# Ledger of designs, part 91: designed miniproteins, single chains, continued (5)

Each design is a single chain, and the fold is of that chain. pLDDT is the mean over its residues in the fold that is shown.

## One batch from the design tools (miniprotein)

Design m19136
Fold by ESMFold2-Fast:
Structure m19136 (fold): chain A 89 residues (1-89)
Amino acid sequence: SKGDQLKKKGDYIQSAIQYGKKAVDKLQKGDIKDAIDYLKKALDYAKKGGASKEAIDQIKKAIDYAQQGDSSKAIQYALQAIGILKKQK
């Protein structure tokens, strides 16, 4: 569409990292609903960026734990995903 910006895989990975970091901040503040929304955006961008299956699986685990109300596990898996994504820059 006329409003869409085409992004390269590297730009998608950077977007995934930024949304993952925002999700961690929201989880640390107990804002679980916003955290889940940011994790889902991170997952979408990671897939578009061609992220590894390991990174994608870690984001999915972060979403699952956040939905269960386990913010500590959600943070752990989100940080692991961010670490993997950073190596794909």
Scores: mean pLDDT 85

Design m19137
Fold by ESMFold2-Fast:
Structure m19137 (fold): chain A 72 residues (1-72)
Amino acid sequence: SPAAPEGIEYARKLIEEARKALEQGNVDKAKEYIDKAQRVIDALRRIGADPAEVERLQSEVDELKAEVDKLS
């Protein structure tokens, strides 16, 4: 799908924003970006994006969720 590369790039940007929020100690903002990234990843799965790219993004989101859980 032509939308898949754009969705993958958007998910990467959301993941980067979540990391920046955590570096700044803003856990609530990080949770917001993680939630948005998860929704984009779920949409990518529905449209049949490359499973390898989707699983890579999911792994990054799961790592961020684990970091947030340590801070909560």
Scores: mean pLDDT 85

Design m19138
Fold by ESMFold2-Fast:
Structure m19138 (fold): chain A 84 residues (1-84)
Amino acid sequence: SVLEQLERFIEALKNQDGVEAARLLREIVGEPVDIASGKPLSPAQQAALDAAMDAAGIARPNPDAPLTIEDLTVALARKYGIQP
């Protein structure tokens, strides 16, 4: 599911597993990415992740700010009742 893909993506980023993170992000956004280089997400990739979160019924913690990896982590924790 989209939620499982987001959860695995965040876990890969937290573990500095750029290869796995790039693979999962490609599945979510439909295009290749090089997360291992430490580059920030493109606007298109940010929009795709935001759409995936909306589809999974997850709200952004800070709607007035750009989406971050921390925001994704907090949103997933809130959805599953896990302490962030």
Scores: mean pLDDT 60

Design m19139
Fold by ESMFold2-Fast:
Structure m19139 (fold): chain A 82 residues (1-82)
Amino acid sequence: HMEEERFRELAKRVEELAEAVNALADYIGSPVKVEVKPATSREELLELADKIVEAAQKLRDYSGAAEPILDEAVRIREELRA
């Protein structure tokens, strides 16, 4: 199985989602922010995904643009748990 390749793919996508949620928060004037750091482990990537989920849930009350970010972050989080 392509565990290492899949991890790198998920890590890149999680970083993109963190940037997207931060850009949305900035656009709507929200103080919500996720610290974007390169994840070097599955545990670090899970922590980042959890923070993105929390941030997107908060932003969903202010913008529907948060829904696709939330949906993808939840999907990636479940894949990382499997």
Scores: mean pLDDT 81

Design m19140
Fold by ESMFold2-Fast:
Structure m19140 (fold): chain A 67 residues (1-67)
Amino acid sequence: SDEELRKRAEEIADQLNLTPEQKEKLVEGALNIRSLFKDPDSEGAQLGALTFALHLLLNGGDPVNGT
């Protein structure tokens, strides 16, 4: 669910000591990326979206736009 994904993204952001702005981008990015999966409600889509959004954020990409 959107609520579960949001909570997981926020917990990861807090564990990594991300700024409030980075935390917001991680949450929005994960939600946007998850919607692109064939089955966005699957656990695989949730974990894949979180992992990819975090990768983009930490490597100077834009997780909100998936680039």
Scores: mean pLDDT 78

Design m19141
Fold by ESMFold2-Fast:
Structure m19141 (fold): chain A 94 residues (1-94)
Amino acid sequence: SLAGVSEEERTEAVVRLILESTEKLLADPTTELPWEKLRREVAELVKMIGKEEGKEEEGEKAAEAVLEGDYDKALELAVSEEAKAVIEALREAE
């Protein structure tokens, strides 16, 4: 769903999804947060960024760390400021 959009637009979309999901939990604590979905969206974006930066292997490892919820490892493997920003947003929300 993020293919073909600008870097700024896709980063804003993912950050907005994280923010809206957190707001729903605060408004209704019985609402289940879609953490697995959020992790998949961030992982897909991180993998895409890695490929664009010519660091496909590092991007793939960072995406795997995001899916595992290991955000510290994902941040160490982040290939760009964009990748770091979306991983940090997800870590702060969770």
Scores: mean pLDDT 72

Design m19142
Fold by ESMFold2-Fast:
Structure m19142 (fold): chain A 74 residues (1-74)
Amino acid sequence: SLEEYLKEFEEKVKAILNDDSLTLTQQFLKISELLKEYIEKVREEFGDEAANEFLLKGSKIIQKAIDEREKRLA
C-alpha cells in the first residue's frame, strides 16, 4: 500500500541520516535517489495522484528527519 511505502521510505531516510560516515551532501544525494525510486514505483503501481501524495508526504518525512538530526547534533 501507499502507507507501507511511506513507512519504508521514512525508515530508509532515517538510516541514511544516522550514518555518520556520510557527509551531509552524500546523505542528501542518497535521499534524493531514494525519493526518485519510490515516486516512480508509486506512480507505476497506484498512478499520478498517489505519486503526488507520496511526494508531499515524503517531503515532510525528509524535513522532519533532518530537523530531528539537527536537534540530536546540537
Scores: mean pLDDT 85

Design m19143
Fold by ESMFold2-Fast:
Structure m19143 (fold): chain A 80 residues (1-80)
Amino acid sequence: MLSEEERQERVERLVAELKRWLAEQGLDPEAVLEEVERVAREYVDLYEAALAGEVSREEFRAFSVEAAERLLAAAKEASA
């Protein structure tokens, strides 16, 4: 399992990466900041569960795709 320090660092880094990714797509990351933060936390939590053998790599990948699609859809609606 990742330490709490490692988890927090990964969440903060992923939030920054997701904000930049959305901005590069012409979307406003601040309009969906709460969703960005939620997705980042869910991703890191599930990544930890996958490392612990609690979820399969396939399940983790499926979640990652669904989370990215949800975030992109929310950002497009908010940035329209």
Scores: mean pLDDT 78

Design m19144
Fold by ESMFold2-Fast:
Structure m19144 (fold): chain A 90 residues (1-90)
Amino acid sequence: IVEEAIKLIEEFEEKLKKVADKETYEEISFKLKIAKENLLKNKDNPEAVKRILESLIDYLEELIEKYKDNPELVKLLKEFIEKLKKLLEK
């Protein structure tokens, strides 16, 4: 699950670079870096991993509201959230 989550985050970061301005990309990528570091530190704790992913989903849902005027970014955020939710069902 941790390896799959990190892969999804990295795929999202590559797509984000194409649809977000530099400031938005740097802000979001910094939060994603923290999430990846927390996942790696807690890889042997399933409860902590689940909480980290749930917190990441909450953050991404807040970004949809913040960036509602950027439909390409909103679409990318929704797709990423769906993939993370599917990962949590495993």
Scores: mean pLDDT 81

Design m19145
Fold by ESMFold2-Fast:
Structure m19145 (fold): chain A 74 residues (1-74)
Amino acid sequence: MKEGVEPPESLRPLLEEADRVAKELSELVTPADAALQQEVLQLVYERLAKPSITEEDVLEVLEALKEALAKIKE
């Protein structure tokens, strides 16, 4: 994977939270959740696969990850 440019320190806690939620989600997903996982991955690539990541981009990813986790826990 390409690391790119280091994000600002203000985004570090949000990125760490997103990584934590993503790891929890990865442990809970089943083949039945593949479509939901794919949607979240597409959003991650769209928002975070750019050299200038904003707080808004990280928040959108974090919200999507939390929503996916909530749906899987249903």
Scores: mean pLDDT 72

Design m19146
Fold by ESMFold2-Fast:
Structure m19146 (fold): chain A 86 residues (1-86)
Amino acid sequence: DARLAQAEAEWNALSEEERRERERLLLLARIERAIREGRVDSVRALLAELGVTMAELNALLADPEVRARVEALEAEHRRRLAEELA
């Protein structure tokens, strides 16, 4: 697909910092989706399928912004579960 090839070229044209930021946003989006789907127990398995090791996951969570975002998403998921059980 020419569109996919162009998207890959645009990705490769990004700086290392910009590429890392987009990778971080993609991981956060996948975590958010897994939490929303009730796949909290499979978040680490999902990230492992994407090639993220436990060490890399811990390194990502060492970033205060990434950790705060993940904690906020997990808190929202727990809140929704509590509302559904009420």
Scores: mean pLDDT 63

Design m19147
Fold by ESMFold2-Fast:
Structure m19147 (fold): chain A 80 residues (1-80)
Amino acid sequence: AVTPTLVGLVREAIAQIRDESLSAEERARAARGLGNFIREYPAAVEPVREEVLEALRAALSDPDPRVREAAQEALGALEE
């Protein structure tokens, strides 16, 4: 069973990816963290898969290449 805490962490990562007040390094870290959640805890991502997909696709348009690369890797994990 997916715990509310794990879903909360996924949603926190989505919020950080979308937060323009955060540094590019912080947004890239959030995107990488989301990729790790997809790989390690797919059940935690399943209930919010559409929100995750939307956030990662938006991150592909981020001005910082580190954020775009992290988002691309996370999307690759989601496709598996």
Scores: mean pLDDT 80

Design m19148
Fold by ESMFold2-Fast:
Structure m19148 (fold): chain A 105 residues (1-105)
Amino acid sequence: MLRKIAEFYADQIDDPKPEEEQLEALKELVKEGVSVEDLLDIARAAGRLVRDGRVASMDREALVDALVELAPAAREEVAALEAANPEEAKRREELLKELREELEK
């Protein structure tokens, strides 16, 4: 399941789709049993790869592998940010609730 999420985000980095198509793809992943938490972890890993400038040096397969590998580290970074900023923890909890309602309906 994580690999399917990683493939989605790798494709978005290379060729961003319209928001409506992205939402439909995310809903399909949730229907297949992907958790919203896993979606956020991979999305954060993707953001880190883009921020660090690593994307330009990777082919699609390398991007997918890196996203899967970095997902646990991305979760650890979120925990560190939440410890430093309590408002961030509240925002993440609200975002998870909103995404769950949006994607599971």
Scores: mean pLDDT 73

Design m19149
Fold by ESMFold2-Fast:
Structure m19149 (fold): chain A 80 residues (1-80)
Amino acid sequence: MPSKEEALKRIKKMVEELLELYEKNREKISEEDKKKLFEILEEIGKVVEDLEEGKISPEEALKKAEELVKKAKEIIEKAA
């Protein structure tokens, strides 16, 4: 399955897409939802850190990141 480096690349791409979606809808997002989005980004950061430290497999890191990104996209789409 994917290497640690490959998983990190995929997570980075998902975060970049998420940030682009946020930028396009920023004016429509409430302050409360912005705080929730930043908390989700912090959780993604922890997943990346755990992956780099070898505390989690690349497959588990990808699944967790995908779930967090989906939650963030739902918040943005509700605001749009």
Scores: mean pLDDT 83

Design m19150
Fold by ESMFold2-Fast:
Structure m19150 (fold): chain A 75 residues (1-75)
Amino acid sequence: SSEQEASRKRLEKLVELAREALDTDSSSQEVAARFEKAGFHGYAALARSMSDEQLRAWMRTFLAVVEEVKAIEAG
């Protein structure tokens, strides 16, 4: 239960950072720095390996998948 709650909060934080990055048209370097500061070291490394366009496409896909999962969970 507490482990599931911690995992959910981490996902919620990642979603928040991705939405903020898309809303502010942030560069891959800016997004990587925000992921790093939030403790998402793996995602920060991934962001640094991508172009701004590639990262933007990845974040949009990620958010779309999260919205679909939430819709399924809501019924």
Scores: mean pLDDT 84

Design m19151
Fold by ESMFold2-Fast:
Structure m19151 (fold): chain A 117 residues (1-117)
Amino acid sequence: ELKEEAEKAGITFVQDAYTSDEAARLALEAAKEIGAKYVYVGVPYSPETRAALEALVELTKDDPDIKALVLSELNGARVATAYREEDGYLVPKKVAVAHDGRILVDGEAQAFIDALY
């Protein structure tokens, strides 16, 4: 089981009932690559799931202090966020959004998220 593989790797892995096996696997592999120790996944599989995770990995490859990865769905988009631990709190540092055939990163991704609220 994917959760047992994550536990063996020292990763706390949480997925909701709507998460596809492919989305969960992609998130776990991304977490291993970026060094995240906490993973939350709440999305069905789509090509945008892979695109968001690949973009997040590229953004975080030079950051040794990434602690958590969250993969979520927001208004049809796939949102992959990486967190560091600062003063005992998880603080978002990098975000990638895949939506409607487009990949948005950092400031553009944040603007997309902010526009939905």
Scores: mean pLDDT 81

Design m19152
Fold by ESMFold2-Fast:
Structure m19152 (fold): chain A 58 residues (1-58)
Amino acid sequence: MKEAEELIREGEKLLKEGKEELDKVSADPKAPTSEIARAVGKILRGIGLIFQGELLKK
């Protein structure tokens, strides 16, 4: 199903983006908690989209 594959691709993109942002803010000891929360939020959202896409294949 094309929709499932699109969700997985979108989720993988968000996961990668969130990980890159988290790595940058974690390297800065003065980074505000809100920046960390934003990066983590992208990672969780990406995982959620990948999971949704996998479920649509069933």
Scores: mean pLDDT 79

Design m19153
Fold by ESMFold2-Fast:
Structure m19153 (fold): chain A 94 residues (1-94)
Amino acid sequence: SAARAELEELLARAEAGDKEARVELWKRLSALVAAGEYEPSAEEQARLERLFAEADKKLQELQPLADKLSGKEENEKILEAALRGLGKEEFEKL
């Protein structure tokens, strides 16, 4: 499908180091998961786990800020920063 082709393009760009493609990919995957429409292959799951492993580490660095700020919008901004590869010091400068 066109949606599948767009996801594959975003995944390939994100794997190549495109930070904005990582954010867009996460948003699209989250929407598909929420709709119950996300059916990844084992290969795609492995690629996503590798891609988001670094973002998960950055998110752990930012978690104390999320706990202080309490709010969906603030949590979304922190997640987007982690997806871009920004740590605590970089986020505080935004």
Scores: mean pLDDT 75

Design m19154
Fold by ESMFold2-Fast:
Structure m19154 (fold): chain A 72 residues (1-72)
Amino acid sequence: SEVEKRAEELKKRIEELKKKYPEYKEVTDYAIKQIDQLMAKLQAGEISEEEALEALKKTEEALKELEKKLEE
């Protein structure tokens, strides 16, 4: 599904950030755990695909802001 593909892509980006900035391991590990929990809720039918996509989009924006700060 689109949600599953986006979640996996986002986790991949976070893992790469963790490799480049190991000092942010706690933050990046937390972000991955949040994505895993979101996907578990979606699979359990607790949230809709639309809600999952919105949550992933917000996580993507937060990651983008973090990446921007780390580039400076």
Scores: mean pLDDT 82

Design m19155
Fold by ESMFold2-Fast:
Parts: sequence; C-alpha cells; structure tokens
Structure m19155 (fold): chain A 59 residues (1-59)
Amino acid sequence: SSVEGLKAWLEKQIESVKTEEEAKVLLNGIDLLSKFATPEERKVLEEKKKEIEERMKEL
C-alpha cells in the first residue's frame, strides 16, 4: 500500500539523519507532505515526526 511505502521510505530517511540540521530539513519536508496527505498517511507522518524529534535530542 502507499502507506507501507511511505513508512518504509521515512524509516530509511530517519536512519540517514546524522545532524540536527538534517533532522530539521526532514521535519520541514514531513510538514509539507502532510498538507497533501490522506488521513492514513498523516497518521504515519505524525508518528515519524515524533521519532525524528526524539532522535534530535541525541544529536
């Protein structure tokens, strides 16, 4: 499904984040995607946004 593909792609992007600056760019991208996402996709984006914010605390 598109939701599964989105989740897999976001997981890969999160794993690639090495700096706070890269995390902020990804967060901005998620915010932009959320404007055009379905309700199901928005739930995934919100969940992944929280994971990125937690990862930023360790960077």
Scores: mean pLDDT 82

Design m19156
Fold by ESMFold2-Fast:
Structure m19156 (fold): chain A 107 residues (1-107)
Amino acid sequence: MSLREQLEEAAAALRTDDPGVRLAALARLIELLRSASDEERLEFLRKMLKSEDWNVRVAAIEAILELYPSASPELQEEMEKLLEEATKSEDPAVKTLAKSALKKLKE
């Protein structure tokens, strides 16, 4: 199974009402993203932020927060841009979480 297929499978598992399954899926997604190129990470995170599913959008923000400290300065700048784009979301919950995430990155 390709990296993309593994990322899609992990993202699909986030759509569950089981908090334990969601937590395991998020951990798997983060580990897969750590093995990906900067371009692949940004592309997949952007796709997740535009997902129809609220849990997938929230997981994207959480993954950015977890990956940010170990990222290159260039990747950190692009991750901040993704969060800034998410603050313009039509979804009030995603907008609020993205603003909170940006504040945490600046602390």
Scores: mean pLDDT 83

Design m19157
Fold by ESMFold2-Fast:
Structure m19157 (fold): chain A 91 residues (1-91)
Amino acid sequence: SLTLTLEKLGNRILARAESTDVYPGSQMLVIKDSSGTIHVSPLVGPQPASFTVELPYAPEVKVTAQLWQVDESGVVTLVASKTLTMRVVEE
């Protein structure tokens, strides 16, 4: 399972991706925005993964999170993808 949360923090957007799944191999999370910037988490063991990044503020941001699994043989699989669009009002 994959969750993606976006929140405004001052002049930044916080993007948080989480997986609650336990894998016998490794997993990693990827966060990318509509500008094409890609953020990749460290590989974690068979425990749940969490990854948070700060993105530049914009009135509208589109963010995609991906969950990737790497098995014990090194095979990499995209397991889940989630996209959110956040529209924020400047104070």
Scores: mean pLDDT 75

Design m19158
Fold by ESMFold2-Fast:
Structure m19158 (fold): chain A 71 residues (1-71)
Amino acid sequence: SREETVARVREAIERIARERGMEAVTARAIGEEAGVSQATASRIIREHLRDYILRLQIDEGVALLREVVLG
């Protein structure tokens, strides 16, 4: 089902972000990890996981800003 595929894509994002950081979270890497095409991964993210990705990117951006400002 689409619901199962969305769950797999979300889990792939979590694993990639945890293991490699947010810069490695790409539609290609997500597709490879989740076992779907890059096009399918991109579509699912756009349609179902956009808010989730934005939250992760905000958290990473805050961490990077702290590193730049504080050394």
Scores: mean pLDDT 77

Design m19159
Fold by ESMFold2-Fast:
Structure m19159 (fold): chain A 97 residues (1-97)
Amino acid sequence: SKKVEAVKRKITAALIYLRFKRPDITDLEVLVVEYIAVEKVKKYGVDTPFSKLLPEIMEEVEKKIAELDKLSPEQKRARFNELYEKTLKLIKEIEKE
């Protein structure tokens, strides 16, 4: 549970930072931030300071949002479901480590 709480804190920090830049953030963009933040925590470890992860998270979030902006509403809905499932899987993998 301590590992999941560490992940949640980093997700919250990334979302606060992105909302400061993008006040009209969509649910899909929120999920993109959550997915990328969890992926970086898994890659670098739960004890890695958020300040060390932030530049790479923001770079990948901006790239991913730009790619998703080109999709139809139907494709965006499908991508939301895929990212949601992938995010949950990564969180479970972090809990097991």
Scores: mean pLDDT 82

Design m19160
Fold by ESMFold2-Fast:
Structure m19160 (fold): chain A 83 residues (1-83)
Amino acid sequence: SKLLEQVKKLYKLGKEYLEKVKEAKKKGDEKEYKEAKLELEITIGLLGIARGVAKVIGDEESYEFAEKAIEELEKELKEIESE
């Protein structure tokens, strides 16, 4: 599925931005933190769009993967923000 490949690529990208958010916070680099967080939030938004598309076309595998990816990335971002 082309949509599943796209969702997996977005999840990988989201994890890369999440790692950058963690590193920037550890360094106290406010600019890098803000930029990485924005990129992560954009990536989560794109996963949300892909999840919506999956629902409309009945692609259950892509829907479930995107939903789980969004939940994981949002949870980890919230944990970083609360530390």
Scores: mean pLDDT 89

Design m19161
Fold by ESMFold2-Fast:
Structure m19161 (fold): chain A 93 residues (1-93)
Amino acid sequence: GPMSEQLAQQALELAKQGNFDKALELLRQALKAGGGRLSDRAADLAYQTAEIFVEQGNFEKALEVGRLILQGMEDVTKGVGRVLRIIGLILDK
């Protein structure tokens, strides 16, 4: 819903600012606001947040975002695809 997507957008902005703990907390709140589900848009915003975590060397937080995406997406194939991309980004470092 709109609240879940707004929280995911705010998480991305905080990650861009280097506020990684707050960004991850807002993604957890986005999942809760969606009733345990993430829309494709919220999952895409979460994936973009994970890309920033990988770029900054925070692989643990990037993988935690992958876990949240897997929990939130009904389309397991799309969820797994996003997690594999996160793992690929980590291996490229």
Scores: mean pLDDT 86

Design m19162
Fold by ESMFold2-Fast:
Structure m19162 (fold): chain A 60 residues (1-60)
Amino acid sequence: MLEELRELGERLVAAAPTAAMARALAGQVDRDLELVESGEVSAEEAIEGLRRGLATVEAL
């Protein structure tokens, strides 16, 4: 789960159309990892959010 979250995050950042967007998305991924590690958010919820984000970025 945590490894899948990292891999999806890396793909999301790589798919970003601009450097500014890539930096913003990298910050969001770092935050999601922190929340999952602290137990505030489930890995499943974070992964689903990243999958939606990737679909949105790829549609741009």
Scores: mean pLDDT 78

Design m19163
Fold by ESMFold2-Fast:
Structure m19163 (fold): chain A 89 residues (1-89)
Amino acid sequence: EETVRLLRRAVENLEKALESEDPLDRDIYAAIAQIAATVAELYGPEELRPLVRGLRDAIDAFAASETPEEQREWLEKARRLADEVERKV
């Protein structure tokens, strides 16, 4: 259940990043999401690794995105991957 908690935390922080009007707050929340997903990938079960890696890639893409439209796209992808991991636990 640790992996699911970390991925939920990652998605929650990504949601906060998207809702942030301050670019600095956005970057801080995105960084927290990246850390949570990295820990989940490193210490999570091997069976979930492709999904967790995909989620981390989505978070990295969110952080690299310049527009709210692009950020929203990657947030939705991260949400879908987190939901898929939760279904497999």
Scores: mean pLDDT 84

Design m19164
Fold by ESMFold2-Fast:
Structure m19164 (fold): chain A 61 residues (1-61)
Amino acid sequence: MLSKEELEELAKEILEENEGKPEGEILKVAADRGRELGLSVAEQVEMLKILLELIEKKKAE
């Protein structure tokens, strides 16, 4: 089971690799990555929530 800190780092990495892409495309990449890594549904949901918060914060800056 990944820690919250590991999920946050993963979300950050995905956002950086997909910088400039539409939000929906970034979320799709994140979902695909989570499935590939064998994350549980709960871990996938947590990672996607963190990713969405990071995207919103970046738009506000």
Scores: mean pLDDT 80

Design m19165
Fold by ESMFold2-Fast:
Structure m19165 (fold): chain A 93 residues (1-93)
Amino acid sequence: MHTVTVEQVWEVIKPFIEYAVKKGLIEIKEIEITDKHFYLKVVDTKTGKELVLEFKEGDLVQDVIARMLRFVAEIFRDAPETPALLARIDAYE
């Protein structure tokens, strides 16, 4: 399938978000998860920059993966685990 559900993407991203919060890399400012829409706003604790991950039901899997890769790369940019995290997200279908 070339589309993803909100539940599938949340299952993939949730552990990365929880880990980043636990490490003090980000702070969650806003989260909205429905059956048709995913919106997550976090703040990078080092830079104060706001990062947003957003997608809707019916978005192409490649577009969703690209958004997730960018989002995770910005959060974990200086972390040794970043290449492994990006590879796991890129392999998800």
Scores: mean pLDDT 72

Design m19166
Fold by ESMFold2-Fast:
Structure m19166 (fold): chain A 94 residues (1-94)
Amino acid sequence: SVREERLKETEKRLARYDEEFARIKAELLAQGLHPTVAELKALEALAEQAEKEGDVETYTAYKLRIIGLEIDEELRLARMDEAERKEYAAELEK
């Protein structure tokens, strides 16, 4: 069906984006960026690419992943004392 063909095309497109995400993240990690910063920047780059391609569904999915990462980061900071937060902030700047 047309719906099944569209789903297969969407799956191929998402797989391509996942490969691109892994590539960008690996490049940023190789540059010495903190894993959390590398993940955020890779997600932002893919969201921008999807927006330029007019892929609203993929754009929305990556924006939601960014929000999820921000929530996870807030929860991580909430578990830290002042000394741990200062150390973590210094690590993010590396």
Scores: mean pLDDT 78

Design m19167
Fold by ESMFold2-Fast:
Structure m19167 (fold): chain A 63 residues (1-63)
Amino acid sequence: SKKEQRKKELQEEIDRMKKELGVKTEDDVDKGLAEAIAKGDVGLALRYMALKQAIDELKKIES
């Protein structure tokens, strides 16, 4: 179904971003975002925000 296809696409995107950022869990994502903000690394913070948005979209599809 369209929902199953979108879920697969989001999971693949999430897996790629997690690998690129070197994070494994949602807690790692939240910590990484906080550290990027504290360092003033706007580019890194935007990457963590994109990952968090993809995770949130996947959760909405699964709920």
Scores: mean pLDDT 84

Design m19168
Fold by ESMFold2-Fast:
Formats: C-alpha cells, structure tokens, sequence
Structure m19168 (fold): chain A 85 residues (1-85)
C-alpha cells in the first residue's frame, strides 16, 4: 500500500537523515489522502507532515532542506484541496 511504502521511507529517513526520503514519504501520504479521501488518511498526512517539520527544526536541519519538505507539503495540500468534492 502507499501508506506502507511511506512508513518504510520514513523509517529510512529516521535512520539516515536523508531528506529526500522524508519528501518521498510525504508525497505518498498525500497520494493516499487523495485516493482514500477519508479523515484517517488526511490526519496521517497532516500529522506526519507537522511532526517531520517540527523534528527537522528541533534538530537544526539546514533551512534549505526544511524548505524543500515544506514545499512538498504545500504541493500535496494543494492537490488534496483540488481533489476534495
């Protein structure tokens, strides 16, 4: 499932701190939210996005990497809003 792949990528990010893994995980959570359009998938996307951004800020991640993740979050939010009926 998209959520399982996203969770695996998130685990890779936790282990490696590779921001590209976090960005890909958020993309997949966003795709899952668009596909399922249910509150659980939406809460998973928004909750995970907030936790990752907060973690990166707490750990003093370079601002450029935080901005890259924020841009992916914003992109997925726009797609979710467009997909909602």
Amino acid sequence: SLIQKAQELLNEFVETRDVDKAIEAIRLYGESAIKDKNLGSLYMFYGTSQRLLDLMRQEKTPEEDIQRLQEEVDRQVSKIKEALK
Scores: mean pLDDT 85

Design m19169
Fold by ESMFold2-Fast:
Parts: C-alpha cells; sequence; structure tokens
Structure m19169 (fold): chain A 91 residues (1-91)
C-alpha cells in the first residue's frame, strides 16, 4: 500500500511538470484520473490477490473492451473504473 501511494505521488508530480512544459490541461486532468484509478485498482488487487478467477475475468473483460473501443485514455479509464467497482464488491 505505501509503495502504491508513493508511486501515485511521483506520477502526479511528473504530470505537474508536463503541465508546466505546456501539455494540454484537459489531457493532464484525464491522466490524473487514470493515475488515481490505477492506484485504487492496485490497492484492491493486493487485498484480493487470492481471487485469481476474479482477477482473470477482469483482465479478459478489459482486453475485450480495449479491442472493441480502441486504446484511448478514455477507454483505459473506463476499464479501470469497471475493475475497481468489481473488486470493491468482493471486499
Amino acid sequence: MEKIEKEKKEALKYLEELEKQGMDPETIEKLKEYVELMAEYEILREKLWDKEELLRAISEEAAAYLKEHGPTLETLIEILRKAVEKLKKEL
């Protein structure tokens, strides 16, 4: 958990540097949402590490969704949102 929080903090700091270099603010906000969701997903995955069947199902659903909608940031955010919701139901 501590490691995930540290990695999230470092990623957010990197995004602030990219914003300072002139990256589009809308893109930065989406990337921040992605970072937050990824951190929550990793924390939940660690708590439910023994739920191999569930984790495989989430991975397969993510791959299918990515194939259907294409590899956009919005698609990745939606995949993580769905995964986080599914994992939260198992707590």
Scores: mean pLDDT 81

Design m19170
Fold by ESMFold2-Fast:
Structure m19170 (fold): chain A 73 residues (1-73)
Amino acid sequence: LSAEERAAVAAATAAMRALADALIAQGHSPEEIARAVEELALRAASTLRSSDAVHELLRGAAEVIREARERVA
């Protein structure tokens, strides 16, 4: 990944974590959190042109969803 692609993926992943944190604090279910994070990830992925950047973004989204499930369970 280029430095710019790495920064964009990191920023999107941070935004997904912030969204998950807010939804957990509001008492949303793991399924609702996963849907919201997936929607944000798909929107971000549509703006990326590199398959490597898309793969890293989707990996980040999966990590955020897993972390949220562990924190709610």
Scores: mean pLDDT 82

